Designed miniproteins, single chains, continued (2). Designs and how they scored, part 87

Each design is a single chain, and the fold is of that chain. pLDDT is the mean over its residues in the fold that is shown.

## One batch from the design tools (miniprotein)

Design m7016
Fold by ESMFold2-Fast:
Structure m7016 (fold): chain A 97 residues (1-97)
Amino acid sequence: ANEEAAEEGEEASEEGAEAAKKSTNIEGVQAGTAAAISGSGASFAARLGDGRSAALSGESAALSGEEAAKKSGNEEGKKEGEEAAEEGREAARAGAE
């Protein structure tokens, strides 16, 4: 569970960073950046064995990824935001057991 949460949190962080890089508007950049930070937090907490904090950070990454998917001004930013949201949900699920 913690290894899966760490990997999914890392993937959420990478997809959130891609959403930030590829978004053509500030709202998409900000949401993607928030997803990247939260995904990184989920991975870090999971590697420390803190499944509860990993789950909470994974949920935060999922919400920020959804914001990037909704608010990005272009299709690539929206797609990366959606992928960050899915990986964030998987990190949350794995962290919670």
Scores: mean pLDDT 87

Design m7017
Fold by ESMFold2-Fast:
Structure m7017 (fold): chain A 74 residues (1-74)
Amino acid sequence: MSPEVRGAAEQLKAAAESSSTAAVRAMVDAIREEGVSPAEAFAKLAEAVAATPPGEPAVLSDEEAEEAARKAAE
């Protein structure tokens, strides 16, 4: 795994620790199933998590996760 992807994953985990780690993991798994690379999945999820207010559990629907993946798709 590249350092950039690891950094993004760690940032997501830090944000999810105060929000919801289960939701973050579920989104990563869903994005991976769409056939994107792990690096792309983490980047897209980071954008989705960034839209979640700090101190609130991350609650993003499949549609929101997919839209984030679509925007960052490559």
Scores: mean pLDDT 53

Design m7018
Fold by ESMFold2-Fast:
Structure m7018 (fold): chain A 86 residues (1-86)
Amino acid sequence: EELYEKAKKAIEEARRHVDEAIQALDNGDVEKARQHLERARKALDEAIKYANELVKKGEFDKANEIMKEITEVRRRILEVERRLAA
C-alpha cells in the first residue's frame, strides 16, 4: 500500500533527523541541531497526513501503528526542543 509505505518512510526520516539533532547538540552545534529539528518536524507532519489518509480509507490497523510511532518520535522531538530552549 502506497500510503502506508509513505508513512513508514516519513517516520524513518523524522527519526533520522531527530538522531542527527541530538548528535549535533552533543557536539555543541546548536545551528545544525535546529536545522535537523525543523526537518524532523516536517517529516512528522507528513507522517500524520498519511496516517489520516489511512483512516479515510478504513485502514485502521495501519493508521494505529503509524500513530504510535508518531507519538514516540514526537516525544523525542520535544526532548530536543527542551534542550534548545535551556
Scores: mean pLDDT 88

Design m7019
Fold by ESMFold2-Fast:
Structure m7019 (fold): chain A 72 residues (1-72)
Amino acid sequence: MAAEEERRKLMEEIVEKGVEAALKLVESGMPEDAALALAVRDVEETARSKGLSEEEIEEIVRRLKERFREAL
């Protein structure tokens, strides 16, 4: 249970940082599609480096795309 909670928090932190990075790129004048694509690549690399599964990486990408669209 504790490991599941820590894993969930890690995934939430990766998503939050990814959304923040994508929004900053848009604010700097980058097109939305390009900013999202870069953020997706960065969160996939970060999640893999932390040992998250492919299923968890897919969930992170899905949540990142959802939150980014909601923030626009």
Scores: mean pLDDT 82

Design m7020
Fold by ESMFold2-Fast:
Structure m7020 (fold): chain A 64 residues (1-64)
Amino acid sequence: ERGERNRRFLEEVAPLLAREIKAAVDLTIARNKGLPQSEIDRINAELDRIVAEIEARRKRFEAE
């Protein structure tokens, strides 16, 4: 039961997890290269939105 629910959650959020990883990598590269703060802020905002969406879906599955 719990394993099946967790599997469905992971399958549903897999594209979001991939986007999160990409955004986190992009953020690290931007910071290491000393890119403008405006660009770093933009990447951070995108990462925050992705994380919030994953958390919203996680809470929905936990309610099942």
Scores: mean pLDDT 80

Design m7021
Fold by ESMFold2-Fast:
Structure m7021 (fold): chain A 80 residues (1-80)
Amino acid sequence: SMLELEAEIVISLARMVISIAKIIAERNPEIKEKLEEIIKRLEELIKELEEKLAAGTLTEEDLEEARKKILELLKEIDSL
């Protein structure tokens, strides 16, 4: 369905942010611990979305909240 496709896009966005955070952590060891906490939160978000998708309980509201959370975590990375 369109919802499953949208979920895959949101999960992919979260994975891209994890990749960005890992690159920044390699180049900036002084902020690595803070970046690892952000990565952990993104991995938890991905797990939650994948579990809801597998259970058939995922909603559009879940995806809207996930998009907001990804954007907030991106802003946290940019502010480091």
Scores: mean pLDDT 88

Design m7022
Fold by ESMFold2-Fast:
Structure m7022 (fold): chain A 87 residues (1-87)
Amino acid sequence: MIGVVGVAINDNEEAAEEFLKLVEKALKEGKQVVAVIVTDGSEAGKETAKRAEELGAKVVVVEADLSDPEAAEAKALAAAKEAVAAL
């Protein structure tokens, strides 16, 4: 079973920690996890991607304008579908 967990993140540490808890929970349940991180290129986005990868998730980083949530979501969904297909 494949679990897809996504987050939109810039300098928001709370969103990063909640996302990482969801990734860890899904991995502990025996799922293959695709972790999708939508970031504006910030340091927090890069650190979150590294931590998700260290947990054992397949990490997909999407750079998007977070002030346009519809476009960011569409880009994240496309990246998630491609990552799942590559598993």
Scores: mean pLDDT 75

Design m7023
Fold by ESMFold2-Fast:
Structure m7023 (fold): chain A 81 residues (1-81)
Amino acid sequence: SEADELLAEGERLIEELERLREEALKQGMYDLANELDGIIKTLRAVLRSLRSNPSPAMLARMRDLIAATREFIRRAREKLE
């Protein structure tokens, strides 16, 4: 289902964000690490909501959040290289 696909993608993105957060901390980029932590917390909360109550509105919210998270990851990678 679309919900299962979005849940799987969200979990994959959380793993990627966690790795980027560890790298940011190693490089002393504390502001970036804090931004990454905020996104991880938001993504975890929305994934929990999607698991408990999948609705068209929640699916749309999750799609938007995944797109925004992918863009943030792209920018974070550029800062860490």
Scores: mean pLDDT 89

Design m7024
Fold by ESMFold2-Fast:
Structure m7024 (fold): chain A 96 residues (1-96)
Amino acid sequence: SSSELEYTKLMFRAMAVITEAEVVIRRMEKNPNADLEEVQKEIERVKEEYERLKAEVDAFIAKYKPSPEDQQRLQELLARAEELIEEAEKLYEEQK
């Protein structure tokens, strides 16, 4: 069904945002002299993808009213992405 396809796409995109945030964190941890302007742009891109994903998750829930279990899984992935973005921003501020 279209709802199963959209759910699966949102799950994969959430995992992609998590992975991108982890890559930014790892880059800063491995290279304390990393280009801060490049890092800042990467953090902003991940944040923009997160906000877009969050809006699409909200729209998906409103349209399809998925099970509480599926809603919880999406919200847990969004919370993990937010946590990693906050950690990346914290590391960036410490490198200034």
Scores: mean pLDDT 88

Design m7025
Fold by ESMFold2-Fast:
Structure m7025 (fold): chain A 75 residues (1-75)
Amino acid sequence: NRARGLELYEQGKELFAQGKYEEAKDHFKEALALFPEDDPLRAEVYENLGQVYMALGKLEEANEYFLKSAQLRKK
């Protein structure tokens, strides 16, 4: 359900703004699972996951998500 995915995405962004990085990560991953493969918001979710992993000090994982976001935006 895309509507539920949007709610989770918005909640994830709010949690990230509050410094709750692990909770934001979980919300973004759940949102991603609910979006269709062709949904333009998937690129935004990947970028936000990259920022979450950067905030957690996980540079390799952050780079993987930033790359996924860039690849989707290239389409």
Scores: mean pLDDT 85

Design m7026
Fold by ESMFold2-Fast:
Structure m7026 (fold): chain A 100 residues (1-100)
Amino acid sequence: SAHPFGPLQYVVIVDAVEGPTEETIKELERLKSLGIKEVIVFIDNIDKPEANPEKVKKEVLELLKKYGLEVKEILEGDLRKPEDRDRLLEAAWELHEELE
């Protein structure tokens, strides 16, 4: 695909401490406007003491449902770790290949 964002265009990143923000909502509206129907969610910073991944996961799923977006996969981790970045990139490429 010749998309400028490539496979990462299907990825929604949410912080496990802050949860969904207004920027998250803008991204979901953008994805919907592009006709994207399936997304991969990455919940970042799960290792922080103040992180609440289960609460954030629930809030993200409710938002995605509101915007008519299906969740292909939910990943949890830390984007500073190469192994967690690799898992995200692999999932993003798999979805990209299915949709393109």
Scores: mean pLDDT 81

Design m7027
Fold by ESMFold2-Fast:
Structure m7027 (fold): chain A 63 residues (1-63)
Amino acid sequence: SMREEILRVAEEASRASIETDDPELAQVSYRIVEALRRGDLATAEEYARQARRLIAQQRQAQS
């Protein structure tokens, strides 16, 4: 489901935050979870898109 996919992105962002010591990744992970708690799927999806972009940028920077 879309909710489950978004939650996986939040988990990936949280993990990436630990690996890179990046507070922005931690913050966006938190925002995804909070939006899902409110039932605001559109906002959760927007933050998930931001998280995916940040993760991609971090991986590219490490390469």
Scores: mean pLDDT 82

Design m7028
Fold by ESMFold2-Fast:
Structure m7028 (fold): chain A 64 residues (1-64)
Amino acid sequence: HHMVPVLVEVEGLKTPLVLNLPRDATLEDIIDAVAKALGVPRDKLEVLTPEGWKETRIVKVKIL
């Protein structure tokens, strides 16, 4: 499986995260990876990503 970058915009952070994840990663896989990268529980992340994230590989999240 090839790893492909996903750009993660985090509300309140100036610089987005770039995560290398499998091309077939689900939104749930991406959110789990974001939680681990930020060191926060998954229930503290609100997903703001609109439909179309699969085409752009850009997701948006907020820390609660």
Scores: mean pLDDT 78

Design m7029
Fold by ESMFold2-Fast:
Structure m7029 (fold): chain A 100 residues (1-100)
Amino acid sequence: LSPEQQALLEEIKRLVEEIIELLKEARKKTTDPAVAARLDAVIERLKAFLEGKESLEELERALQEAVLLMLSIADELPEITKRILELARRLGRLMRQLEA
């Protein structure tokens, strides 16, 4: 990786870490056990990316699932949902820059 690509990857990892913490907060606050289980699964996939066990393609898929999950509970957790959507949008832009 070039120094520029390495800097982009480090920023991607920071955003993934922030999204994981917000998803953990959502997991603690949700009353739906099915949503809780799906949040746990997405969190593990995002952690696997940080550990170098998952590709950028799997990160994109996990991120899409996280967004859809949060939209499904947006009425219960509007602030957390809004923050995750903002971070997901920024993460998507950085991933496209890394691909170039």
Scores: mean pLDDT 87

Design m7030
Fold by ESMFold2-Fast:
Structure m7030 (fold): chain A 85 residues (1-85)
Amino acid sequence: KVKELQRATKAALNTAILLAKREGREDIYRKAQEMLARLEKATPEQLPEVAEEIIDFLKEIAKHLSPREREQLDLLIEQVKKALE
């Protein structure tokens, strides 16, 4: 349960990092790296809150990506949401 949420959230965030690097968005890249560090330090009790914050971040950056990249990111966001159940 906790491991599934952590794995799904980390996968989504790593994809966002790769997309930000590809698009030359240094601001998004740095923020994504900060969120990844926060996720790795989170306790099981903190994971749902951190995952929600990461979902909000991913939704925001999706607005600045190509339609194809947005679809990829939306799929990963849904995986994180499902893991929050």
Scores: mean pLDDT 80

Design m7031
Fold by ESMFold2-Fast:
Formats: sequence, C-alpha cells, structure tokens
Structure m7031 (fold): chain A 85 residues (1-85)
Amino acid sequence: PLSREEILEKLKEEVAALFRSAGRPDLAEAVLNMDDKDLERLIEAIERILREVAAMRAAGEPQEAIEAFFLARLEEEVRRLIAER
C-alpha cells in the first residue's frame, strides 16, 4: 500500500499534469506549491466534483461535457484554495 505522503505527492503530480495539458501552467505551478493541508482540501473538493460527475453520467451527459465540467470545477476549487492562503 502507498503511504499518505506518496498518495498526496502522486495527486499533486497528476493534477499539475492535467492543468499543463489544458494549457494552464499557472494552475499547475500553484498545485505543485501546495502543502499537505491544501492537498487534503483539494482531495475533498475532487470527491465532491466526482459525485456531481456521477450524477451527470446517470443523466446521460456526453463524456466530453463531463470532462469539461470536471476540469472547470477543479480549476475553480484550486483558485479558491490559493485565495485562502
């Protein structure tokens, strides 16, 4: 099993990579500079977003719309966490 530190580090790297792929290097850098406390809050935000995504899938929304929604909500939550620092 992965340690808590390894899980948080992998989450940080994966979210940063997602933002870089979306053309948002500013948000990728912000995520890479997050401490464990900010990353734990980001995990809670991702869990909430995934519940909304599950509802969208149940409603028959196309995958492209779900992916766009996920990225937009993740961006909003990361900006919120940065503003709280």
Scores: mean pLDDT 81

Design m7032
Fold by ESMFold2-Fast:
Structure m7032 (fold): chain A 82 residues (1-82)
Amino acid sequence: SGGIKGATKAEVTLEEKEVDGVRVLKAKIKVTTKDGVHELEAEAPLDELSEAAKAAGLSGDPAKVVEEALKAQGVKEVTVKV
């Protein structure tokens, strides 16, 4: 579909897991647009998300990386649940 640009709302649910001794962050993202609700999933090592946040000049909080990425795509309202 036409992506998330201009979406009115995004709800993110974050879950931390450990896989083979590596901490992983799983994100379930529900994006509300004029065309309906779209569900996305993303998963990444927690350390890699923290490094990406530092490189982008953001805090080392992975939840903030997800929030800012969605806002950068033009999502007007972002809610993050842990």
Scores: mean pLDDT 69

Design m7033
Fold by ESMFold2-Fast:
Structure m7033 (fold): chain A 90 residues (1-90)
Amino acid sequence: MLSDLVLDSLLAVLDGLLQEAEKKAEKDTLISSVRAFLQLLRKLGAPDEMIALVEETLERLQKAKSREESIEIVREMVEELRAMLEELRA
């Protein structure tokens, strides 16, 4: 079980990741940021389904052909992870 402090911290990290994506972050920068987030989730003992979603996102990012596609992939991940984190808070 994750504490409210940890959940709030993860939500803040997701907000930062989405903001950097929207600020024209290059694909390699987005991949590095998502990898860092994946390592954070693993260290915190996040649920396997969250880890799997971030791993799938990394594979999609590596195959993305445009900046717009990369930003959309990150946005989709952030929205789904936010929903999962809010469910854990309840």
Scores: mean pLDDT 79

Design m7034
Fold by ESMFold2-Fast:
Formats: structure tokens, sequence, C-alpha cells
Structure m7034 (fold): chain A 67 residues (1-67)
């Protein structure tokens, strides 16, 4: 869906804005700003990405989490 694609892009941009590694709150901020979704949806996306990455998301982890 378009929302899934924007969340994925928001996660990747959150990682890139933080030098290639992002924590849950940094990922949520990227999703919130780019995807235009609720704070809860952005927080959930950030949480899933750091869970997949073992606490930190790289661009590769962010792309996978948003897929």
Amino acid sequence: SAVTERVREGLVKGVEANGGEADRDQLAAGVREYAGVSAGTAAAAGHEAVKLGGGIATPEIAREAGS
C-alpha cells in the first residue's frame, strides 16, 4: 500500500538523517515527518525496525522492516 511504502521511506530517511544507524525514537521521528502517519503508527514502525536490528536499525534493516 502507499502507506507501507511511505513508512518504509520514513524509516530509511530516519536512519540516513542519523548517520546510518538509528534508535527507535529517531526512526519514529523520520516516519512521523515523512509518512504523515499517527504518532502511534510511527512509534510501532520504529519499534519493529529496532527489534529486527537488535536495538539499532541500519538502512538495510529499515528497508526490510518496511517491506
Scores: mean pLDDT 81

Design m7035
Fold by ESMFold2-Fast:
Structure m7035 (fold): chain A 82 residues (1-82)
Amino acid sequence: DKEALDERIERAKNTSKEEIEKRYQRGLEWLKEQGASPKSIEALEYSYKGDLLIREGKIDEGLKYHQKAGEIGLERSRELAA
């Protein structure tokens, strides 16, 4: 909700670009080790780009990227449920 969104924004603002990059690389490596789908990797990339945009002060743009990551995650969950 709005509080969780505000917390996300504050975390991205207070996290260095270097730490955002490090978290992305760790997440990418973990997903590859798990044999994750291309959609899971794509969702991670959108989240990473979203955090970078928020860090740059492009809040609305960054939130659109996070929304896209969530949509991809839901689509993947539907594929696995079928």
Scores: mean pLDDT 77

Design m7036
Fold by ESMFold2-Fast:
Structure m7036 (fold): chain A 65 residues (1-65)
Amino acid sequence: SDLELKLLVYEIVLSSTELVIERLEKVIKENPDNESAKALLEENRREAERIREEIEKLKEQIAQS
């Protein structure tokens, strides 16, 4: 279904965002003064949370269909 395809796409995007977060955490661990990396990490964490909320909504819609 279109909803299942949309869920798959969002799960892929979430996985990519989580990988970016992991890489940024490593950068910050090696260079704690990197304010740009810290800002980008917080932005990606907010985006990952937003994607997770959308995934949960899609799962709920699929369960009700």
Scores: mean pLDDT 89

Design m7037
Fold by ESMFold2-Fast:
Structure m7037 (fold): chain A 91 residues (1-91)
Amino acid sequence: LEEEARIAAGNAGLAIRRYLTEGWSEEEAREYLEELMRKNGLSEEVIEIALKLFPEALKLAEELAKQYGLDEALRKTTEWFFKKVLEELKK
C-alpha cells in the first residue's frame, strides 16, 4: 500500500519535472506518468488514482515552483501526491 503510493509519487515527480523543464504538455506528462507506472508494475487501481490526481499535482508544482524554485516544488508536490494516493488507497 505505502510502497505503491511511494512509487507512484516518485514516477509523478519525474513526469512533473519534464513538464516544468522540457516544455511538455499536460497530456505528454500524463502519458509518461502512465507508462512509468505500468513499467514499475503498479496495479490498475493505483494507476487510476494517480492519473486522476495528476492535473492537480501539475498545478500545485507550477505554483510552488514560482515561490520556491524547481527542487523544492518537486519535493513538496511529490510529498503531497504520496499522501493523496495513500489516502485514496485506504478507502
Scores: mean pLDDT 87

Design m7038
Fold by ESMFold2-Fast:
Structure m7038 (fold): chain A 69 residues (1-69)
Amino acid sequence: SLEEIKKRIAEVAKEIFRIDKEMEELWQKYLNGEITEEEFLARYDELIAKRNQLMDELKKLVAEYRKAR
């Protein structure tokens, strides 16, 4: 249903926003000297990979929503 697609879009969008916040906090920790460059790069790469997967899912859900209208 359209309602189920809307709920999934909202859930995926919330996860993306959470990752964006985690990336912002990771940058602040790095700039403040609280973590090493190696730790920063490893965690940043992990967050980017996860965000890319969620963005692809979001695009598919939006396309499904548009087709159902």
Scores: mean pLDDT 88

Design m7039
Fold by ESMFold2-Fast:
Structure m7039 (fold): chain A 55 residues (1-55)
Amino acid sequence: MEEARKRLEELGYSEGQINVALEAVKKGYPLDEIIRAIEENNGNAALAVRELKKK
C-alpha cells in the first residue's frame, strides 16, 4: 500500500485519484492495470475503477 501510494504521488495523481486507486488495489486489481485504466479514462479514477469492476 505505501509503495503503491508513493508511485501514484510520483505520477502526479490528486489525493482523490490516489484514494480511489488504492481502494482498487485492496480489492486485488494490479496497480499497473489501474493506472492504465485511469489514463484511458482521461484521468477519471472513479470511472476507471468502475470499468475495471465490470471486466
Scores: mean pLDDT 78

Design m7040
Fold by ESMFold2-Fast:
Structure m7040 (fold): chain A 95 residues (1-95)
Amino acid sequence: GPEILQPLSEEERKTLEEIKKVIDAAPGPEAYRAIADVLSRFAEKAPLRLQVALTLLIIHAAIGARDAERKGLPPASPQEIADLVAKVEELLSKL
């Protein structure tokens, strides 16, 4: 509907780009999966105008997890995953 096609603000676009950078820097498949899970939980309550961007970030994280697993990258430590989750949640709080 028209709500889904509404343009994102500059601040929202910058925040989503920062989230994408966190995803791209994820140290292993479990980190990508943890980020995808956080994004999915946020998307359940997010406004429709953010749904396309959030869905694309979730897909990007899922592809990153599969690629990292294919390359045999070791899982990130629990602390690294916790720190990344906290960073993503902080960024999502700005949306």
Scores: mean pLDDT 83

Design m7041
Fold by ESMFold2-Fast:
Structure m7041 (fold): chain A 115 residues (1-115)
Amino acid sequence: SEEFRKELEEEIEEGLELIKQGVKYTLLLNSLRRTRPDLPAEHRAALERFLRLLSRSVADALALLDEHADDRDLLRALVAILEEALRRLSKDDTPLSKEWRKELEEVLAHLRSLL
């Protein structure tokens, strides 16, 4: 009974985290669409993979940026996307928007340090 309650609480937390990740990814994809509507399909796919990773794990996204530190076109595109995402999030004062703004500001600072 106590073990089952703990398992259920852990499952609820996991479900909420997956929902948050999906919403964050949607926000980032819409920011990509607004800033880079005319990208070739291959370049768009690469950016979408990065944004998916960023929505799941900031640490993994930062590690991937270090691996691609010499790809200035990718880094510049990501700066534009994250600036648009932050601009949109600045219109909302919910705890979730504040959390995501902090995370995206940290990633943007790292991106700017590589440029």
Scores: mean pLDDT 83

Design m7042
Fold by ESMFold2-Fast:
Structure m7042 (fold): chain A 85 residues (1-85)
Amino acid sequence: MAQKMAEGYLEMAKTPLGAETVEGIFKMRSAVARIAGRTTGQTDLADEIVALEDELLKAVKEGDLARATALAAQIQGKEQQLDDS
């Protein structure tokens, strides 16, 4: 669930080490999205996912659970589109 994911990231980001870990996770997720976009020819969709992940990281750092949950749901929907053949 998008809310459970958002809650987990917000909890992790409460410590300096946890915040760095969350940033690392989002950098990895963005890299994976870019690779998938290039592999499938859906680079525009991958760029949209990366932009949403940047906004999700900001929401997590701000402690905004509602915004983080909404952004996580949008990312999940776009990742599903990227997986479609």
Scores: mean pLDDT 80

Design m7043
Fold by ESMFold2-Fast:
Structure m7043 (fold): chain A 93 residues (1-93)
Amino acid sequence: SEVERLLAELERLVEELRANIDAPPEERLALIERIVGVLERLAELGPPSYRPALGRAIHETAAALAWLASEHPEYAPRVEELLARLREIAERI
């Protein structure tokens, strides 16, 4: 199903972010933008049973963004935009 495919993609992308936590900021941001896009699509599809997995991915992605902003303050505007999108997703699930 579309949802099962997106959940598998989400898990893969979050694992890739963990493996690349020390990658250059542009590479980390590209991965995070992909994670946020998948999360937005999953939130639209709406099954409550997936809420814990989405919550964990949101939390971990937000932590990675906070870490990136602490290392590279010049990326703060992009980090703030992505954190705002994650907050909107969290409010929908």
Scores: mean pLDDT 87

Design m7044
Fold by ESMFold2-Fast:
Structure m7044 (fold): chain A 76 residues (1-76)
Amino acid sequence: AEMAAIEAKAEEFKEWLMTEKKVPEEEAEKLAEELRLQALGYLAEQRNDEAKLQEIADKLLAYLKETKGLEREDAL
């Protein structure tokens, strides 16, 4: 369940990049993998808390969007 929540967020991020931002599949996969790797670090600390893991995944998604320059919400 913990990994499933992280995988679901990573797949959602990949689909969003490809569908809304028109990012190539390979690039979208790499960015989604970065999200998964960051979330795995938190998984070691937040085991058995699916709600917390989903919150962390959402925060990591926002961080990756900003860090990779894919965040468009603050760019008008």
Scores: mean pLDDT 65

Design m7045
Fold by ESMFold2-Fast:
Structure m7045 (fold): chain A 90 residues (1-90)
Amino acid sequence: SMAELTEQMSEAVDLINEGNRLLLRGEQEKDPEKARQLYEEALEKFKEALKKLKEILEKATNPRHQELVQRYMKAAEQMIKAVEKKLEEL
């Protein structure tokens, strides 16, 4: 249903927001080991968000909804690359 799709989108967005908070905490962390753990947790959140968004896209029949989901997928993919770069720089 549309309500279920909206709820699934909310869950994916919440995961992106949680990942972003962990990424920001990692950037502020002075201990490299603790920063690594925060970045790894952020990466898991963004990957889970991307997985959920892919599942939502497969069920989406409305072109506007497909476009919105694809925009969030691109954002999640960009955040994954950003976190991977931070992990390489540690």
Scores: mean pLDDT 88

Design m7046
Fold by ESMFold2-Fast:
Structure m7046 (fold): chain A 74 residues (1-74)
Amino acid sequence: MELREIFKDDVAFNNLVSQKAQETGSVAETLREYAKELEREGDPEGAKEMYELAEVAEKVEKLAKEDSEKRRKE
């Protein structure tokens, strides 16, 4: 079973990310940690997918902050 398959739609994935995000305050950082584990297991494609998800999460967080600042200015 591919870990990326679990990470897409699985309830276990959502619980894991939620718990880690509460601890670290960052979904992106949590996903990068899992990408490193996938690299150690010899799944570079899975690791790349996790890094891409982390990048998207980081961009979403930045856009949300920019939108909040925009609404205060306008």
Scores: mean pLDDT 66

Design m7047
Fold by ESMFold2-Fast:
Structure m7047 (fold): chain A 77 residues (1-77)
Amino acid sequence: SHMEEQRKKLVEAIRKAIEDMRARLPLESLIAQLERMVAILNELLAIETNDELKEKIQIMLEVYRQELARLRAEAAG
């Protein structure tokens, strides 16, 4: 569906941006940056009234949380 394709494109764009950051930042700095992004997105989601933007923020949060879990596992060993 169109919504599924839009979700996939957004997910791929975020993952590419994270990999680009990984090439430039130490792992601990990347983790800290993604933690800040999750905090900001949670605050934005709490005040957002537009349903389409809420959905996009939720998708972004899901991707950042998944990548954070992966990076934290790498940092732990």
Scores: mean pLDDT 86

Design m7048
Fold by ESMFold2-Fast:
Structure m7048 (fold): chain A 82 residues (1-82)
Amino acid sequence: SLVEEAKEWAEETEKRIEEAKKKYGYLTEEEKNLLKIAKLLKEAAEKGEEVVKKLLELIAEAKDKNLSPEEIVKLLEKFFKE
């Protein structure tokens, strides 16, 4: 399901970034923003499959437009403030 896929992506992203922090001793701004995206995706998963689908569509569109991770975070935060 989309909920399971979103949860898996978020968990793998958190794990990958935690490994990077251990290896390099710091997180980049890009990695910090990816963690925020992972957290928002987990919140979407709690709200249901339709919300996850909309969030994933927003992320895909933002990536296609070559938006920065910071801009993506702002876009997703606006979606949740609705």
Scores: mean pLDDT 80

Design m7049
Fold by ESMFold2-Fast:
Structure m7049 (fold): chain A 91 residues (1-91)
Amino acid sequence: MLSGPEEAERGAREAEEAARRGDARGAARAAAEAGNAADREGSDEAGRAAERAARAATEAGIRSGDGVSGAAGAIAGIGGATSARLAGGKG
């Protein structure tokens, strides 16, 4: 019941969907949610999902011309991913 990998995976999928639509703000929000979930879970799996979400936010920013939202999403996603990988690397 501790939501982590599933929450991060959902965030990654939402970010990828938003990126396909050119919705940089939606992708950034989803990437931040994935990053937060990965940080709380502390697993390599959640970290990988947050990294995927960060990439989707970057792509959405490039496609839409909203580099600020893309960068914000990438920073939030990568931050959570890094934290999760550091915690997961102990296992």
Scores: mean pLDDT 80

Design m7050
Fold by ESMFold2-Fast:
Structure m7050 (fold): chain A 80 residues (1-80)
Amino acid sequence: MDEIWGEIHKLVNEALRSTDLSEQKKLLDEAIKLLEKLLPKEVVNEFRKRLEDILNSDASLEAKRAAIGVLYGEIVLAIL
């Protein structure tokens, strides 16, 4: 479990440091895939839906990055 959590944390931090939304999406998708091993599928599917809603919005790049940061915080709380 600790190894999987460490990998999720690394992927999300790489996503938040990225300047490319497409790369952020790929890194977050991989992190969410690893969350399937730690959390119920129902909870993981909620996070996937929220990520897709953020990326499909007409919001500014900075607003989308902020929303992704909030989603990350919720993922961390779901694991803890």
Scores: mean pLDDT 74

